# Ledger of designs, part 93: designed miniproteins, single chains

Each design is a single chain, and the fold is of that chain. pLDDT is the mean over its residues in the fold that is shown.

## One batch from the design tools (miniprotein)

Design m3228
Fold by ESMFold2-Fast:
Structure m3228 (fold): chain A 113 residues (1-113)
Amino acid sequence: SAAEKKKEAEKLAKEVQEATDKAIKAIDENKDLSPERILAAVANIADLALDAADKVPLVAKEAAEVVQKATDAGIKKAEEIGKEGSEEIREKAKEAIKEAEKITAETLAYLKS
């Protein structure tokens, strides 16, 4: 029924939001985090959001919001690491940010289709 689909969507949206909040907390609290690990965390949340929207299209808006939230947190952390890091770390942070922005743009385009 429509009511059952709405409850499934609400449950799935909550699960994706909780996974995203946990990932953001791990990014903020990890002192040894690399740009590559930040990129992997953002990519993992994008994959979870796409899987959620594929299973229940009603969560597409919430899925888009969590992808943007994870990307914003990841970019902020990568910029902080790059600013205080070596030239090599700064270059890796720049590439991770560029790739995260690309993954986010592609994911958001899919979710809006």
Scores: mean pLDDT 83

Design m3229
Fold by ESMFold2-Fast:
Structure m3229 (fold): chain A 60 residues (1-60)
Amino acid sequence: SQAELEAQREAEKEAQEREEGLKMTKDAIRSTIPAILEKGLRLSNDPLTLEIAEAERKKG
């Protein structure tokens, strides 16, 4: 139906916007990880922060 097709395209737009938001969030987390580790502060336990911390560790 037309309503189903419209909802499907709307969901695709929302997914794209979420992906852009995640990219900005990841960039912000990357900028704070080195400072947190230098100060010996505890990292967040959320999967996103841990994933970024692991990627930064592989660089150094």
Scores: mean pLDDT 69

Design m3230
Fold by ESMFold2-Fast:
Structure m3230 (fold): chain A 82 residues (1-82)
Amino acid sequence: SMKEGEELAKEALRLAEEGLALIEEGRQLIEEGDILKGIGLILRGIGLAFQAQILVRKAKELGYEGEDYKRAEELLKEAGMG
């Protein structure tokens, strides 16, 4: 259903935004010398981005390709996870 796809796309966008923010924070920590903390954040962020990718695909399968879908897919592609 279109409503179900919309809800999944909204959740995918949230997970993509959180995941990418954690990856960038982790990269900054590594640059600052907090290597173990930085790696931990990157791995957490990658996990969220993979969840977002699954939800983006499911939203499309349910027929939803609206704004939240497009934005989530854009963010994942920009991160090399498209």
Scores: mean pLDDT 88

Design m3231
Fold by ESMFold2-Fast:
Structure m3231 (fold): chain A 80 residues (1-80)
Amino acid sequence: MEEQLERARRLRDAARGAAEILRGTDPEAGRARLEAASGEVGQEVKQGVKDLSSDRDLAIQGLERAADAAAAAEAALRAA
């Protein structure tokens, strides 16, 4: 239980951190963070990585959706 709750929290923080770096306007650093987060937070972040090559704003939106999904998973684990 605790390990899964910590996992969800780490995924949320990673996705939010990636979105903040990307907003900070270093596209290379933002891209590297986005790719690192995509392996851990699932399909919504992976979609954000794809969108980054076309539109960075869509990539940021994808990361924020992934962070929200991770936060919802954390809340569900706490309720269990």
Scores: mean pLDDT 62

Design m3232
Fold by ESMFold2-Fast:
Parts: C-alpha cells; sequence; structure tokens
Structure m3232 (fold): chain A 114 residues (1-114)
C-alpha cells in the first residue's frame, strides 16, 4: 500500500544520507550536497504518499526530515562554492538556493499537517 511505499522511499533516502556523510568526511562537498538533495526529494515523495494514505503524523515527520537534508545540501553547496570561482561558483550557489527553497516548501508542508 501507500504507507509501505513511503517507508521504502524513506529507507532509500536514509541510505543516500549515509553515502552523503561519507562523501562529506572525504571532502567531496558537491557530491555530498547532491546526495543530500536526492535524499530530500525521496523523503518529500515519501511524505506525499503517507499524506495520501491519511497518515498526517508520518507525513509531517517525513517532510520535516526532507527539510533537514535539503538544508544540509544547501550548506554543502555553499561550502563548495567558497572553494570555486566563475561559472562553477555561480552554479553551486544556484543549487544552494534551490535546496533552500525545497527545504522551506517541505517545512511548510510539515507545519500544515502538525
Amino acid sequence: GLLAAAERLAREAEELVERAREAEKEGRLEEAGELYFEAGVLLTAAGMLAHLAGDNERAAELFRRAAEVFERAARLYEEAAKRSTGERKERLLEKAREAREFARAARAAAEELA
């Protein structure tokens, strides 16, 4: 059912979070940011599935978790941008802005269901 699908996506997201932590420890900031961003997208999808199943409490938890990992992605993109110049720096700052927008949307969704 929808809740089982939500829990599968949440588990896949947490596997990406573990990979992101390893990339971050190794100084691969852009890769870590991409992995956290992907995890946030999966957690948002999981939250939507939980909401469609009528589990508003679980949906709110998943959306809050999505906001946290999107905020981590934004921070890592901003750190990578500090080590970059020119077009690469501009691209990383744009990715950071997008991640912060996704974090705000996920947090708003969680607050609506709290």
Scores: mean pLDDT 93

Design m3233
Fold by ESMFold2-Fast:
Structure m3233 (fold): chain A 100 residues (1-100)
Amino acid sequence: SELDKLVAEMLALARETVERMEANRDDPERVLAIAEEFARRVEELARRAAKVASPEQLRDLATLLGVMRADLAELLRELGVDGSAIEARLTALIEELRAG
């Protein structure tokens, strides 16, 4: 389905983001820029998914984004980068999706 393709693209983006952040671990400014790019791109994909998802599928998508937010927050903390603004942005997106 179109939703399955968008979810697969989000998962691929998350994997690519982790790899890019690890590759740039000694450059906090670059790590932050990569994380900001991830937040922007995942927001676009999630909004596209919301147009084709049922309310139940939107809740599942919000749960997936919650896992991605937690994993990203942990990695940013390990790399010594302040991710609070990115976490807030992803939290707002999750709340938007849960509201329908």
Scores: mean pLDDT 89

Design m3234
Fold by ESMFold2-Fast:
Structure m3234 (fold): chain A 66 residues (1-66)
Amino acid sequence: GETELKIALTERAGGLLKRKYEAEYPDAEEISYEVVDETTFRITIVVDGERFEEVVTLEEVLELLS
């Protein structure tokens, strides 16, 4: 149903974001993502003990597939 489709889309988007950031920050100690709302993700990157956060929208994730 609609709920299952939303979950699948969110999981796919999160996976794509993590892969993108892992490619951009290969020396990162940790890369994680959090779903903030239906269209917003928070990415946390830890490099050399410093923590960086980026906020990414679902629209931006879809552009990564284009």
Scores: mean pLDDT 74

Design m3235
Fold by ESMFold2-Fast:
Formats: structure tokens, sequence, C-alpha cells
Structure m3235 (fold): chain A 79 residues (1-79)
């Protein structure tokens, strides 16, 4: 149950980033630490928060890249 959910979540996060497989490996690693290494809820929340912060940073990089591509396309269409 839990490991399958972690794998699917990591795969979906990976698809949203430019370096999907390597980035999903990091997220999966943090979920596995939360599930297997965390001694209490606070330690588990720390690992989960690290994964969330990482995915948020990657999403912002993707949005910036998309805006740059749109600006280049508009510039090409204007010429």
Amino acid sequence: GASLIAVKTAEEVGKATKNGKEDSGFVLGQFNKALSLAKDKEEAEKYIQDAIDYTKEQAELVRKGAKELLEEAEKALAK
C-alpha cells in the first residue's frame, strides 16, 4: 500500500519537472525515510516537507522556462 502510493506520487512529481527520473528518486527517497527511518511524526513531517519544498522549486523553474519560451515565440511571430 504505502510504498506503491509513494512510487506513484514520485512518478507524477517527476513528470512535472525537467529532470523527471532523478528528481522523482529524491522525492521517493524522502518518502521512504518518512515511512521507515522516522521515529516520530515530527521527523516524518520534516522529510515530507523537504520533498514538498523541492517539488515547489522545480515547478517554479518549469514556469520560468515556459514564460521564456512564450516570449521567444511572440518575438518570432512579430518578425
Scores: mean pLDDT 62

Design m3236
Fold by ESMFold2-Fast:
Structure m3236 (fold): chain A 93 residues (1-93)
Amino acid sequence: AEEIAEKWVKKAEEYFKKGDYLEAARQYANAAVSYAVSGDWEKAREYLQKAIEAAKKAGPEALENVLSQAVIKGFIDGEEVRRKLLEFVEELL
């Protein structure tokens, strides 16, 4: 989980530097979910914040897409992960 989260972060940073904020947001959201699944709530919150910031730069459609994907992935990985990610979203909006 940690190793795969790091790969998502690296891809997100690359897309962000290239100005592809939508893809950067998606990759940061993937990293946040992966960290949440491994119990690293601090990094999950950090990368969810980066996902939201990148999505805001891409536009309102991107923000809705990223938030929906984070909630859906959290649901698949467990109710606790879903609940925590939703709490972070509410704090970061």
Scores: mean pLDDT 76

Design m3237
Fold by ESMFold2-Fast:
Structure m3237 (fold): chain A 57 residues (1-57)
Amino acid sequence: SISDMTDAQKQAKIQQFKQDKDQAVQNYKQAVKDGDINKQIGSKISVIGNDISLSLF
């Protein structure tokens, strides 16, 4: 669980979630350019999910 993690382990997970969020943001921007509404929704959900995960640290 998060409460049992060392600071180094927390930082590693934070970087992981930040990278995943950055990728989701890029996917969203591409989906907007492509007019792909389903991919826009999917990438927004991914951004929100990673933001929620980051808020736990």
Scores: mean pLDDT 86

Design m3238
Fold by ESMFold2-Fast:
Formats: structure tokens, sequence, C-alpha cells
Structure m3238 (fold): chain A 90 residues (1-90)
């Protein structure tokens, strides 16, 4: 199963783009890190529309990445804007 860990989100537009990238690469679950509530809401809405489950929400990238790595092995890393998307296979 592919899980995407999204960090470095600065805007709702980056959040939606990062979630779409995760879906395109076959992610079934998301872990999201942002302190921006509007970006978090945008990521949740995009995930719901694409049928992807949000399994973790964190205020820091370090916590999100640590949680993601506890679920499996890092297989890929990609970027969109300032957002980093870490792909974990469980």
Amino acid sequence: MIIAVITGIRSPEEARAAVRLAAEKGAEKLVISTRNQEALDAAREEAKELGIEVVGEFSTATEAIRYGKSLGEVVDIDTVGSATVVFVES
C-alpha cells in the first residue's frame, strides 16, 4: 500500500496540487503536515474528492515524516512548489 507524507505546504493551492500528485502516484492514504488551517482544509477536501484517506495530521514536518516512516519504507520523494511528498510503501 502506498502512503504519501506531505510537508512544506504554504498555500491551499499547493495543498491541492500535492494531494493530486499523491493520487497520481497511487497513494491510498495521506499524512499531512501544515500549520496553515486553510491549506489543511484544502488538502482534506481534495483527498475526500479523490477517495484518499487522511490517516495523520501534524503541525510539524518532523512528526509527520517520523509517523510515515513508522508505517513502512520510503520508496520515492517528489516536490510540488514548496511542498515535499514522501512516498512510503507498507
Scores: mean pLDDT 88

Design m3239
Fold by ESMFold2-Fast:
Order: structure tokens, then C-alpha cells, then sequence
Structure m3239 (fold): chain A 85 residues (1-85)
């Protein structure tokens, strides 16, 4: 069953959150093309990236993958939270 989720990712203060969000958008657009997620929305609020999406799979695993992707691209992640909408 498709469920709606929100992931909030807090970046290290002074990080270019807009640039990080664009990388997250590109990553999630690829996952959407593969059928893993749908209705993806990525927004920035200060040092936080907010990701809203629908998935049939575990949102915690997706959050962990996004965090690793950001860290592999030189961004420091302080914390993340996952919420069912």
C-alpha cells in the first residue's frame, strides 16, 4: 500500500542547503523513474531539507540512503527524522 512520508534532514550549519537539496532531487527523481517512490517534493528551510514522498517501502531505509548519498557528496548531516503523513 502506498503511504505518504516526510523526511527532515538537518545539515551542518553553514552548509549550502540549496545545493544539497538539488542533489537530493536528482537522486529521488532517479528512484521515482524506477518506481520506488512517487509524488516527490523537496524543499529547503534554513539548514534543513524537507522531503515529502509516497512509497510502499520502509521510509527509514530511504532516509539512511539519502543521508549516505549526501555524505558521499561532501555534505555533513547532523540529524534526520522520518514521519508518516
Amino acid sequence: MWKKYKITIKLKEGTDAEKAAELVKDYLNRLESLGYVKNVKVTVKGDEIIVEFESKEDPEKLAERIVKFLEDNGFEVESYEVEEL
Scores: mean pLDDT 84

Design m3240
Fold by ESMFold2-Fast:
Structure m3240 (fold): chain A 84 residues (1-84)
Amino acid sequence: MAEKDKRLQELLDRLENSLKELKEAIENGSDKEVIEKKKKEAINSFNELARLVSFETDKTPVSPELQKKLQLLAKNIEKILKEI
């Protein structure tokens, strides 16, 4: 497995986990600081994914399957972050 593809999968997993934590924090009425921290973690994970896909880190293209998954997640992230 290429380093880039492995990194992408790790970041996708972190992003999904961060989004779940953010949603749960909101539902449970957690402190604003906690919610803001979780939101920042999700944004940071998304930015890392965007950089990896843009060839800034590596000249080798990402697998089509992972690239499609990233695009779908980007759409979902925009929706979630816009609501918060």
Scores: mean pLDDT 68

Design m3241
Fold by ESMFold2-Fast:
Structure m3241 (fold): chain A 67 residues (1-67)
Amino acid sequence: MSKVEQLIKEVKKIAEEAKKTGDLKAFEKKVLEIMKEAKKTLSKEDYEKLYKEIGKIVLELEQELKK
């Protein structure tokens, strides 16, 4: 499994926890930490892939919590 795929799975796991707790601030904090790590370890292309995937996860999470 690639590093970018591992980080995407981590973000998805954190999003599932946020759905259960409703704690969007904890989600945001954890995602920012992952993005800082990714910027140091990933190629520019993999970082962009991660960023786009996180954007999709955030939109899905916001829609779920507004219900």
Scores: mean pLDDT 80

Design m3242
Fold by ESMFold2-Fast:
Structure m3242 (fold): chain A 92 residues (1-92)
Amino acid sequence: MLEERAREEAEALTRLGREDPEAMREAVRAGRAQLEASAKALSSLPEEELKLLLEAGRAGLRAVELAAEGDREGAERALLEAYRLGEELKKL
């Protein structure tokens, strides 16, 4: 189930944030850079596909940011949104 996967991932990310805050800051920085690079590199994709891909990426980055702040529930919701957007992308 997507909900169980989102919960487990959010718990893992929140635990990593407590155990290694520097690794989580690096992950947020790398994720932001990757999202910017993907937006530029993938600009030739169909508009609908690009929109869903970028929205999924932003939701995933938001989950890592919330987990780094200790917000497990917020991270879980953001991951679930990213997973749902990913499923919609597969239908295109």
Scores: mean pLDDT 81

Design m3243
Fold by ESMFold2-Fast:
Structure m3243 (fold): chain A 70 residues (1-70)
Amino acid sequence: ELPTGGVKKVEISEEEAIDALVELMENPTAVPNAKQKEVIDRILKLVQEGKVDEVVALYDKAMERLKERK
């Protein structure tokens, strides 16, 4: 079973991460909120681990969603 002792700043799914990234891209001068900071932290961690492909995939999904909004 899963002991839910996991503490997270906010619960964020892949879809929420993409949405937060899109919002950050649409409003680059806005102060990043908790979800956007979570996405930034995730990207930095992936870069440190050498998982550049995952970072690129995340940005590609954000760009695609941004196009759908426009």
Scores: mean pLDDT 69

Design m3244
Fold by ESMFold2-Fast:
Structure m3244 (fold): chain A 115 residues (1-115)
Amino acid sequence: MTPEERALRDEMIAILRRAFEELKSLYENYKKAKEAGDTEAYQQYKDDMLAVVSRLAQELTAAIERHRDALTPEQVERYRELVVRLTSELITAVENDDFEKLKEAVERAIEELRA
């Protein structure tokens, strides 16, 4: 692995970790609202979660773009495919109210970027 590809991977891991902490905070707040009987909290929670996922996809794509000149076209395509796959998995997990699958998808992406 080149130092530049490692720098991209480290930046993507940092972006993923920040996004996951925000998603976790939203989930913890939603659990408290649900326990209090706030039925309107679920729609707001889903909208907020999807907004974080959208921003995550944008930030990951921007990171790939910043490192484009140091990467091969095949490497750029692989990282773009990872972002598309991860985004799809996160959206599906949010739509299914499955925070554990969301967590697993983020953890798998981080592990793939560490390899």
Scores: mean pLDDT 88

Design m3245
Fold by ESMFold2-Fast:
Structure m3245 (fold): chain A 74 residues (1-74)
Amino acid sequence: EEEVREKLEKAIKDFEKKYGQKVKNIRVLDSYVDSSGKKLVRVLITTEDGKHSDIYDIEGDVETVRKVVEELNK
């Protein structure tokens, strides 16, 4: 859980730095297992003005990522 949170917070920080804006919303899109056996969850991060969004792959269980995303959206 803490490791997933750290990865998501890093993605948010990198995203805010790239666009110079606060994050409005984070959405879980899907989850998959890559060719090396890593569990990855794709999340969509959107700017406060809704004009920019990027997809990030977060390593972890989908339930754990979803829980952390819901907490960060509060």
Scores: mean pLDDT 80

Design m3246
Fold by ESMFold2-Fast:
Structure m3246 (fold): chain A 70 residues (1-70)
Amino acid sequence: MPEVVLRVPEGASVSKAIDEALEKLGIKEIKNLAVGVVTPSDDPEASSTVLAVVEGKDGRKARIRVEVLR
């Protein structure tokens, strides 16, 4: 399962970052999406980590990790 790690500044849209990662992965239609948030982040420069596990309608699976920077 491919993993994409993104770093976004505070106030940036996490949903936009996830959409951008999905575009890069070639996943256009989502069958299943599970999202979890870790607060505080294990990354000292990040306030939170958003973890998304995505399954496309074509059966492709991916993990997306978004670090929300301070």
Scores: mean pLDDT 75

Design m3247
Fold by ESMFold2-Fast:
Structure m3247 (fold): chain A 78 residues (1-78)
Amino acid sequence: MSEKLLEQAEEALNAGDLQKAVELYIKAMEEAERAGDKVSMHDAIIGLEELYKVAEAAGDEQLAESAREAKKRAMEFI
């Protein structure tokens, strides 16, 4: 289950650790893909979209690109 990883990613995002948040979302996607869990994959896409918005608002272009790339990968799975 990717629920704990998704929750940890949200906590990292709230703490301002955007690199950690991206890493946790990627881990959640890997678990969802292995399990064939498209619901958790959709949840990861939503979380990555929020992460992207936060990074963009903060002016962190590199983190915004990382979040966008991870979201693209998740969307290709579903």
Scores: mean pLDDT 79

Design m3248
Fold by ESMFold2-Fast:
Structure m3248 (fold): chain A 63 residues (1-63)
Amino acid sequence: RREEVLREVSRLSGLPLATLRSFPSLGELAAFLGERATAASEEALRVIGRYLKERLGVTREAA
């Protein structure tokens, strides 16, 4: 869920939930985290990336 993703990103990045919720979209939040280029921000980006792929309905059918 989006709120679960925001909680994980908050824990991994150290940013407060209020800040994360102030972003207009998860895509903009992901862009912000990508600019940071730290191990913690990369883990947060992986969490967001997985959620966005699921929400976009992207079916991964790699054999």
Scores: mean pLDDT 70

Design m3249
Fold by ESMFold2-Fast:
Structure m3249 (fold): chain A 79 residues (1-79)
Amino acid sequence: AIELLTLHIGLHLVGLNPEVSYDQVYPEALEEAIKLAKEFVYSKNPSKTLVDLMTKLAKHLGISLEELKKKLKEELEKL
């Protein structure tokens, strides 16, 4: 789940700067993905924009929003 969120952010950053490779933006994308995952998992009131993004990600993975939250929490605890 965190890797797919990182990919989404990284591809967005490459789209803004097409001369930059995915590998060059990966560390920044990963840090932002971890930040968003922490807000989604641990915040009592995540923003509507963040919830909408996570809902799209859950649909892409073929899982529920609750299952995505559980997977992200488990992945964050392994960091």
Scores: mean pLDDT 78

Design m3250
Fold by ESMFold2-Fast:
Structure m3250 (fold): chain A 88 residues (1-88)
Amino acid sequence: MKAEELLKKGREAYEKGDYIKAVNYFQEAAETSEDPELQAEAYLFAAEVMKKAGLPELAKQVYDYMIKKFPDSPYAKKAEELKKELEK
C-alpha cells in the first residue's frame, strides 16, 4: 500500500474508534514513506490517537522522537506545542 493510502485508512479507523488499527496504519505509513514530511505527519497522527486512547505517556514519547528525528519539520514544531500541553 502507498503511504498516502495508509494515512487515509488510519484516519478512517480513528473516526470509527478503532484506535489500535489507526496507530498501526499510521506507523506503517511512517515506515513505508521516504518523505520526511509524511513520516512526521504519520507519527503526529499516531500520537494523537494514543492521547485519545488514554495513553498520554506513549504520545509524549512519539512527540520526543519526532522532535529529535525531524527537527526542521512543521509537524515537529506542532509536536513540541502538544507535548507542552501534556506537561501542564
Scores: mean pLDDT 82

Design m3251
Fold by ESMFold2-Fast:
Structure m3251 (fold): chain A 65 residues (1-65)
Amino acid sequence: SEELPPDEKVLEIAKMLAEAGEDDAVIAMARLLAKEGRLDTVERIAEIAAELGREETAAEIRALA
């Protein structure tokens, strides 16, 4: 689903958490989204984590999808 504003808000929160080094929180958020079937949003969170240099976190998030 490409519904706004939920995806935009989720991605902003994920970016803030990743920038703060809260890797476990980012992974937990992605896990909840994966359970809800929002796999496109999960992949986007993984991309954000990778872009911020959090490659291991991005790999764990991708494994949830």
Scores: mean pLDDT 78

Design m3252
Fold by ESMFold2-Fast:
Structure m3252 (fold): chain A 120 residues (1-120)
Amino acid sequence: MAEETVEEVKEIVRRKAEELNTPLMKWFAERVEKELDRVMEEAKRQGLSDKEAIKRIVEAVASVAIFTALLLGKYDAANEIEKLLYETLKKIDQSSVEEAKKLAVETVRRILDILAEALK
């Protein structure tokens, strides 16, 4: 489940970066991919559950997006992404692994939309 989630998240981020076709979004996608690789290696090393790994996947994407927004002075976008992350993590704690995957994917799509709008 976590391995399927990370693959889907990587594809979503890559496609959004290709759609927007800016150097910043290319950098963002490359940074997210590196952070996701780190998270998955760490999850395997620590023997994390699929749900805990999925939470870390969402946190990794959100962290890179918040960092990107803050670097550009887009504080409202950063705050919106932080709020979305917090609400999503709460929902994942109360969900099944399958529901956690769906929540993670939906949240990543919303994070990318918030960031894309803020960068216009």
Scores: mean pLDDT 88

Design m3253
Fold by ESMFold2-Fast:
Structure m3253 (fold): chain A 69 residues (1-69)
Amino acid sequence: EKEELLRKADELFGKAMDYAAKAVGYFTKAVASKDNPELAKQYLDKGVEYGNKADEYETEAARLRKEAA
C-alpha cells in the first residue's frame, strides 16, 4: 500500500532531520571547544556519527518514496 510506504518514509525522514540537527549541534560545539582539542575531537566524532545516521535514514526514506511512486 502506497500510503503506508509514504507514512514510513515520512517517519524515517523525520528521524534523519533529527539526527542531522544533532550533528550540526555537535559540530557547533566542536568549533566552540577548539581551545580544548580533546573535547573538540569528541564533539566532532559525535557529529560525524549522527551525520552518518541522518544519511542512513534519509537514504531509506528516499527508497520507500521511490517504491511508493
Scores: mean pLDDT 85

Design m3254
Fold by ESMFold2-Fast:
Structure m3254 (fold): chain A 91 residues (1-91)
Amino acid sequence: SSELEALFDQLLALGDELLARTKDPKKKLEIEVILGLMLLARGVAKLTGDESFLIEQLVKLGQQLVDLAKSIGDDALAAQIQALIDQLKAL
């Protein structure tokens, strides 16, 4: 759906912002892996038509981004990511 695509793009943008705000090399790598897994899940969903699979993966991966944002003390970015996860859960 167009709403799912918009939420994906917003989540990816916040993940990129988290990556830019993160200084710890291990946490940068963890964020890059999560973003790569999000792109892979989107590719699988486009090939299969399984939007439910994409939503499930984005909720799971998005929660990991929330935890990483909190771990660097960026509670505002964590709240923005959580709001997108809550919107994904409502689809």
Scores: mean pLDDT 92

Design m3255
Fold by ESMFold2-Fast:
Structure m3255 (fold): chain A 95 residues (1-95)
Amino acid sequence: MSLEEMARELLRVYREARAAGHPIARQIEAILGRPPTEEELLEVLAGMPEERREELARLLERGTEEDRLRALELVREAALEREIQRALEAMRRVI
């Protein structure tokens, strides 16, 4: 599965989870400060370790509700790590 295909499928899964009222969707929105775009999901995926991307691809290919929610959990973790790194880099320039 390409990164672009994974980003499109994750955006679909996110929208379905949001419509169903799953807390994970709101948590992702809180981390990003807005609903994710395909481009933002692609950037998050590009920053993930290869082994985590392979796990994510397998979860999306299996396509059960539990697997889809687990895929969003991996995205939430990666998005949080990315925002923390950005905040640390910004603070390093001020201090």
Scores: mean pLDDT 81

Design m3256
Fold by ESMFold2-Fast:
Structure m3256 (fold): chain A 86 residues (1-86)
Amino acid sequence: GPSEDELKAGELFMQAVDMAIGGAPIETVEEILKEAIKYGVKAGIPKETLESGIRTAMGLAAGRSGDYKKAEEAEKKLLKYLEEEL
């Protein structure tokens, strides 16, 4: 079955999406995604899957907040963080 790290990564990505849909601040979604990346990398989840999760949650946060520039900057920071954790 999935590792504990893989399950935790999945839970955190789901939480980030739910928080984004719920209108949480972009900073809150970003912090949850940083934790999701940490567990996802540790679990060996493919980079492309992690990138897709980041883009999905940040896209939702952008649409909900209307602050597309802030969401784009947060997404770029998260993608850089993913590269540094690999």
Scores: mean pLDDT 89

Design m3257
Fold by ESMFold2-Fast:
Structure m3257 (fold): chain A 91 residues (1-91)
Amino acid sequence: SSLAREIGDKLRQIGTDIDIERLTERAKGADAAKATPEDLADAILGIYTGELDPALLEEALRRAAERGASREERLEIAREVLERYRATGEV
């Protein structure tokens, strides 16, 4: 089972049936490319561990967009952080 499956389950509790990558883009809309990978990884990890609620995720993604980063970079590091957390329980 992949980390995406567990995150998807958390997002369903929020009322969304979207994978983590699409959630990131939806939250920003026009400014998706401005999010830093670290900010996105932190927000996604928080949701995964139950530290962040759905509303905070949207705000965290907006904050990340204001810092600036390429969409591909932020998705890549976010995935790496989540995969690592799933494997070791550490960030």
Scores: mean pLDDT 47

Design m3258
Fold by ESMFold2-Fast:
Structure m3258 (fold): chain A 79 residues (1-79)
Amino acid sequence: SPLEQQFLEAVRALDGVRAAELLRQIYREDPSKVYPVLVEAGKILEERISKKFALAWVRETLEELGLEDLLPKIEEELE
């Protein structure tokens, strides 16, 4: 979707504020999309920066959304 693409572009730009805003919009429109887009975001950050940075960013993002229960599943996808 356009929101998912915009979110991933914000992740590539390391624009955490924009990424968080777009992710909240995705959550409001279709919460089932949050898990798969965060997996893709984590893969992008792992490739461009590091796995440690990707996991730290995903953790902080999930904590802001109250979705920290998704963290172990996303960590498994980034192994």
Scores: mean pLDDT 84

Design m3259
Fold by ESMFold2-Fast:
Structure m3259 (fold): chain A 69 residues (1-69)
Amino acid sequence: SAAEKAGRKLEELRRLYSLSNRQLGELIGLSQAAVSRLLTGLRAGTARLSPEQRERFARAFLTDPSVFD
């Protein structure tokens, strides 16, 4: 699903840049707990990135928002 793809992409970028969940959250104004819930929900297909979250992550990682679609 799109959610699972987005979750996988975020985890790939998090590992590539050696970011903690806290640091990943700092990129878009989320707490560590919120990021952990978001990643778990994306992997389970029970959560989706909002358009605002997608745009903020894309800007932070210098990539197109579509990579999270």
Scores: mean pLDDT 83

Design m3260
Fold by ESMFold2-Fast:
Structure m3260 (fold): chain A 80 residues (1-80)
Amino acid sequence: NIEEAVKLVEEAAEIMRTLPQGEPDPALAETARRVARLLNEAREYQAALMALEMGEGAADGYTSPEVRKLIEEALRLLEE
């Protein structure tokens, strides 16, 4: 369900903008890059760019358990 995945990506990006910098999460960065690739294939270009930016944010330590859950859920929806 591409529309639901886009909504989850938008929600995760909004939360990530409010977070302080913490420990890098390279695993989440990789998951976000996979989400970006699938969204780009679905021609959801704005959401794909947003997911790519979230991957960079996660690699830099801008992450939380809530952001991780939203991105992982978006990946599951896109891989269905």
Scores: mean pLDDT 87

Design m3261
Fold by ESMFold2-Fast:
Structure m3261 (fold): chain A 85 residues (1-85)
Amino acid sequence: SKSKELIALANAALKYKLENPEASPEEVEKYAKENAEKTEATPEALEEQLLKALEAQAEREGAPEELVKEAREKIPELVAEVEKA
């Protein structure tokens, strides 16, 4: 399914960005394409990676807890949109 491929790509991209926060969009895309087949393609894995990415970004940027809370509430919706594709 196209949806499973997109979830795998998203998970691979998020994993790479978590490990390399300063990576360019091009580097992230290249890693994702090369590693999608080895990446867990479940909505649950994507949600976990998005939460980790949000927390890492919030810590790095010193984001207020209220802003982090709003972003956390959007993660399930973002995962649902990727799953629809």
Scores: mean pLDDT 72

Design m3262
Fold by ESMFold2-Fast:
Structure m3262 (fold): chain A 58 residues (1-58)
Amino acid sequence: AELPSPPALPGGYKDFPVPHEKIEEIKREQAARIAAGEISWEEAKAAFEKELAKLAAE
């Protein structure tokens, strides 16, 4: 029960103008990279947000 800092990956992406399915796909891709040890959790968060920003470019 601790909140060290504001979350980099907000849970409310369903409100974005992009399909929820696309958001889930990106989440899975980044999670797989973390699991493989290819990138850090922080790098995965940044990559996830970057991909979402591309999709939500309006």
Scores: mean pLDDT 63

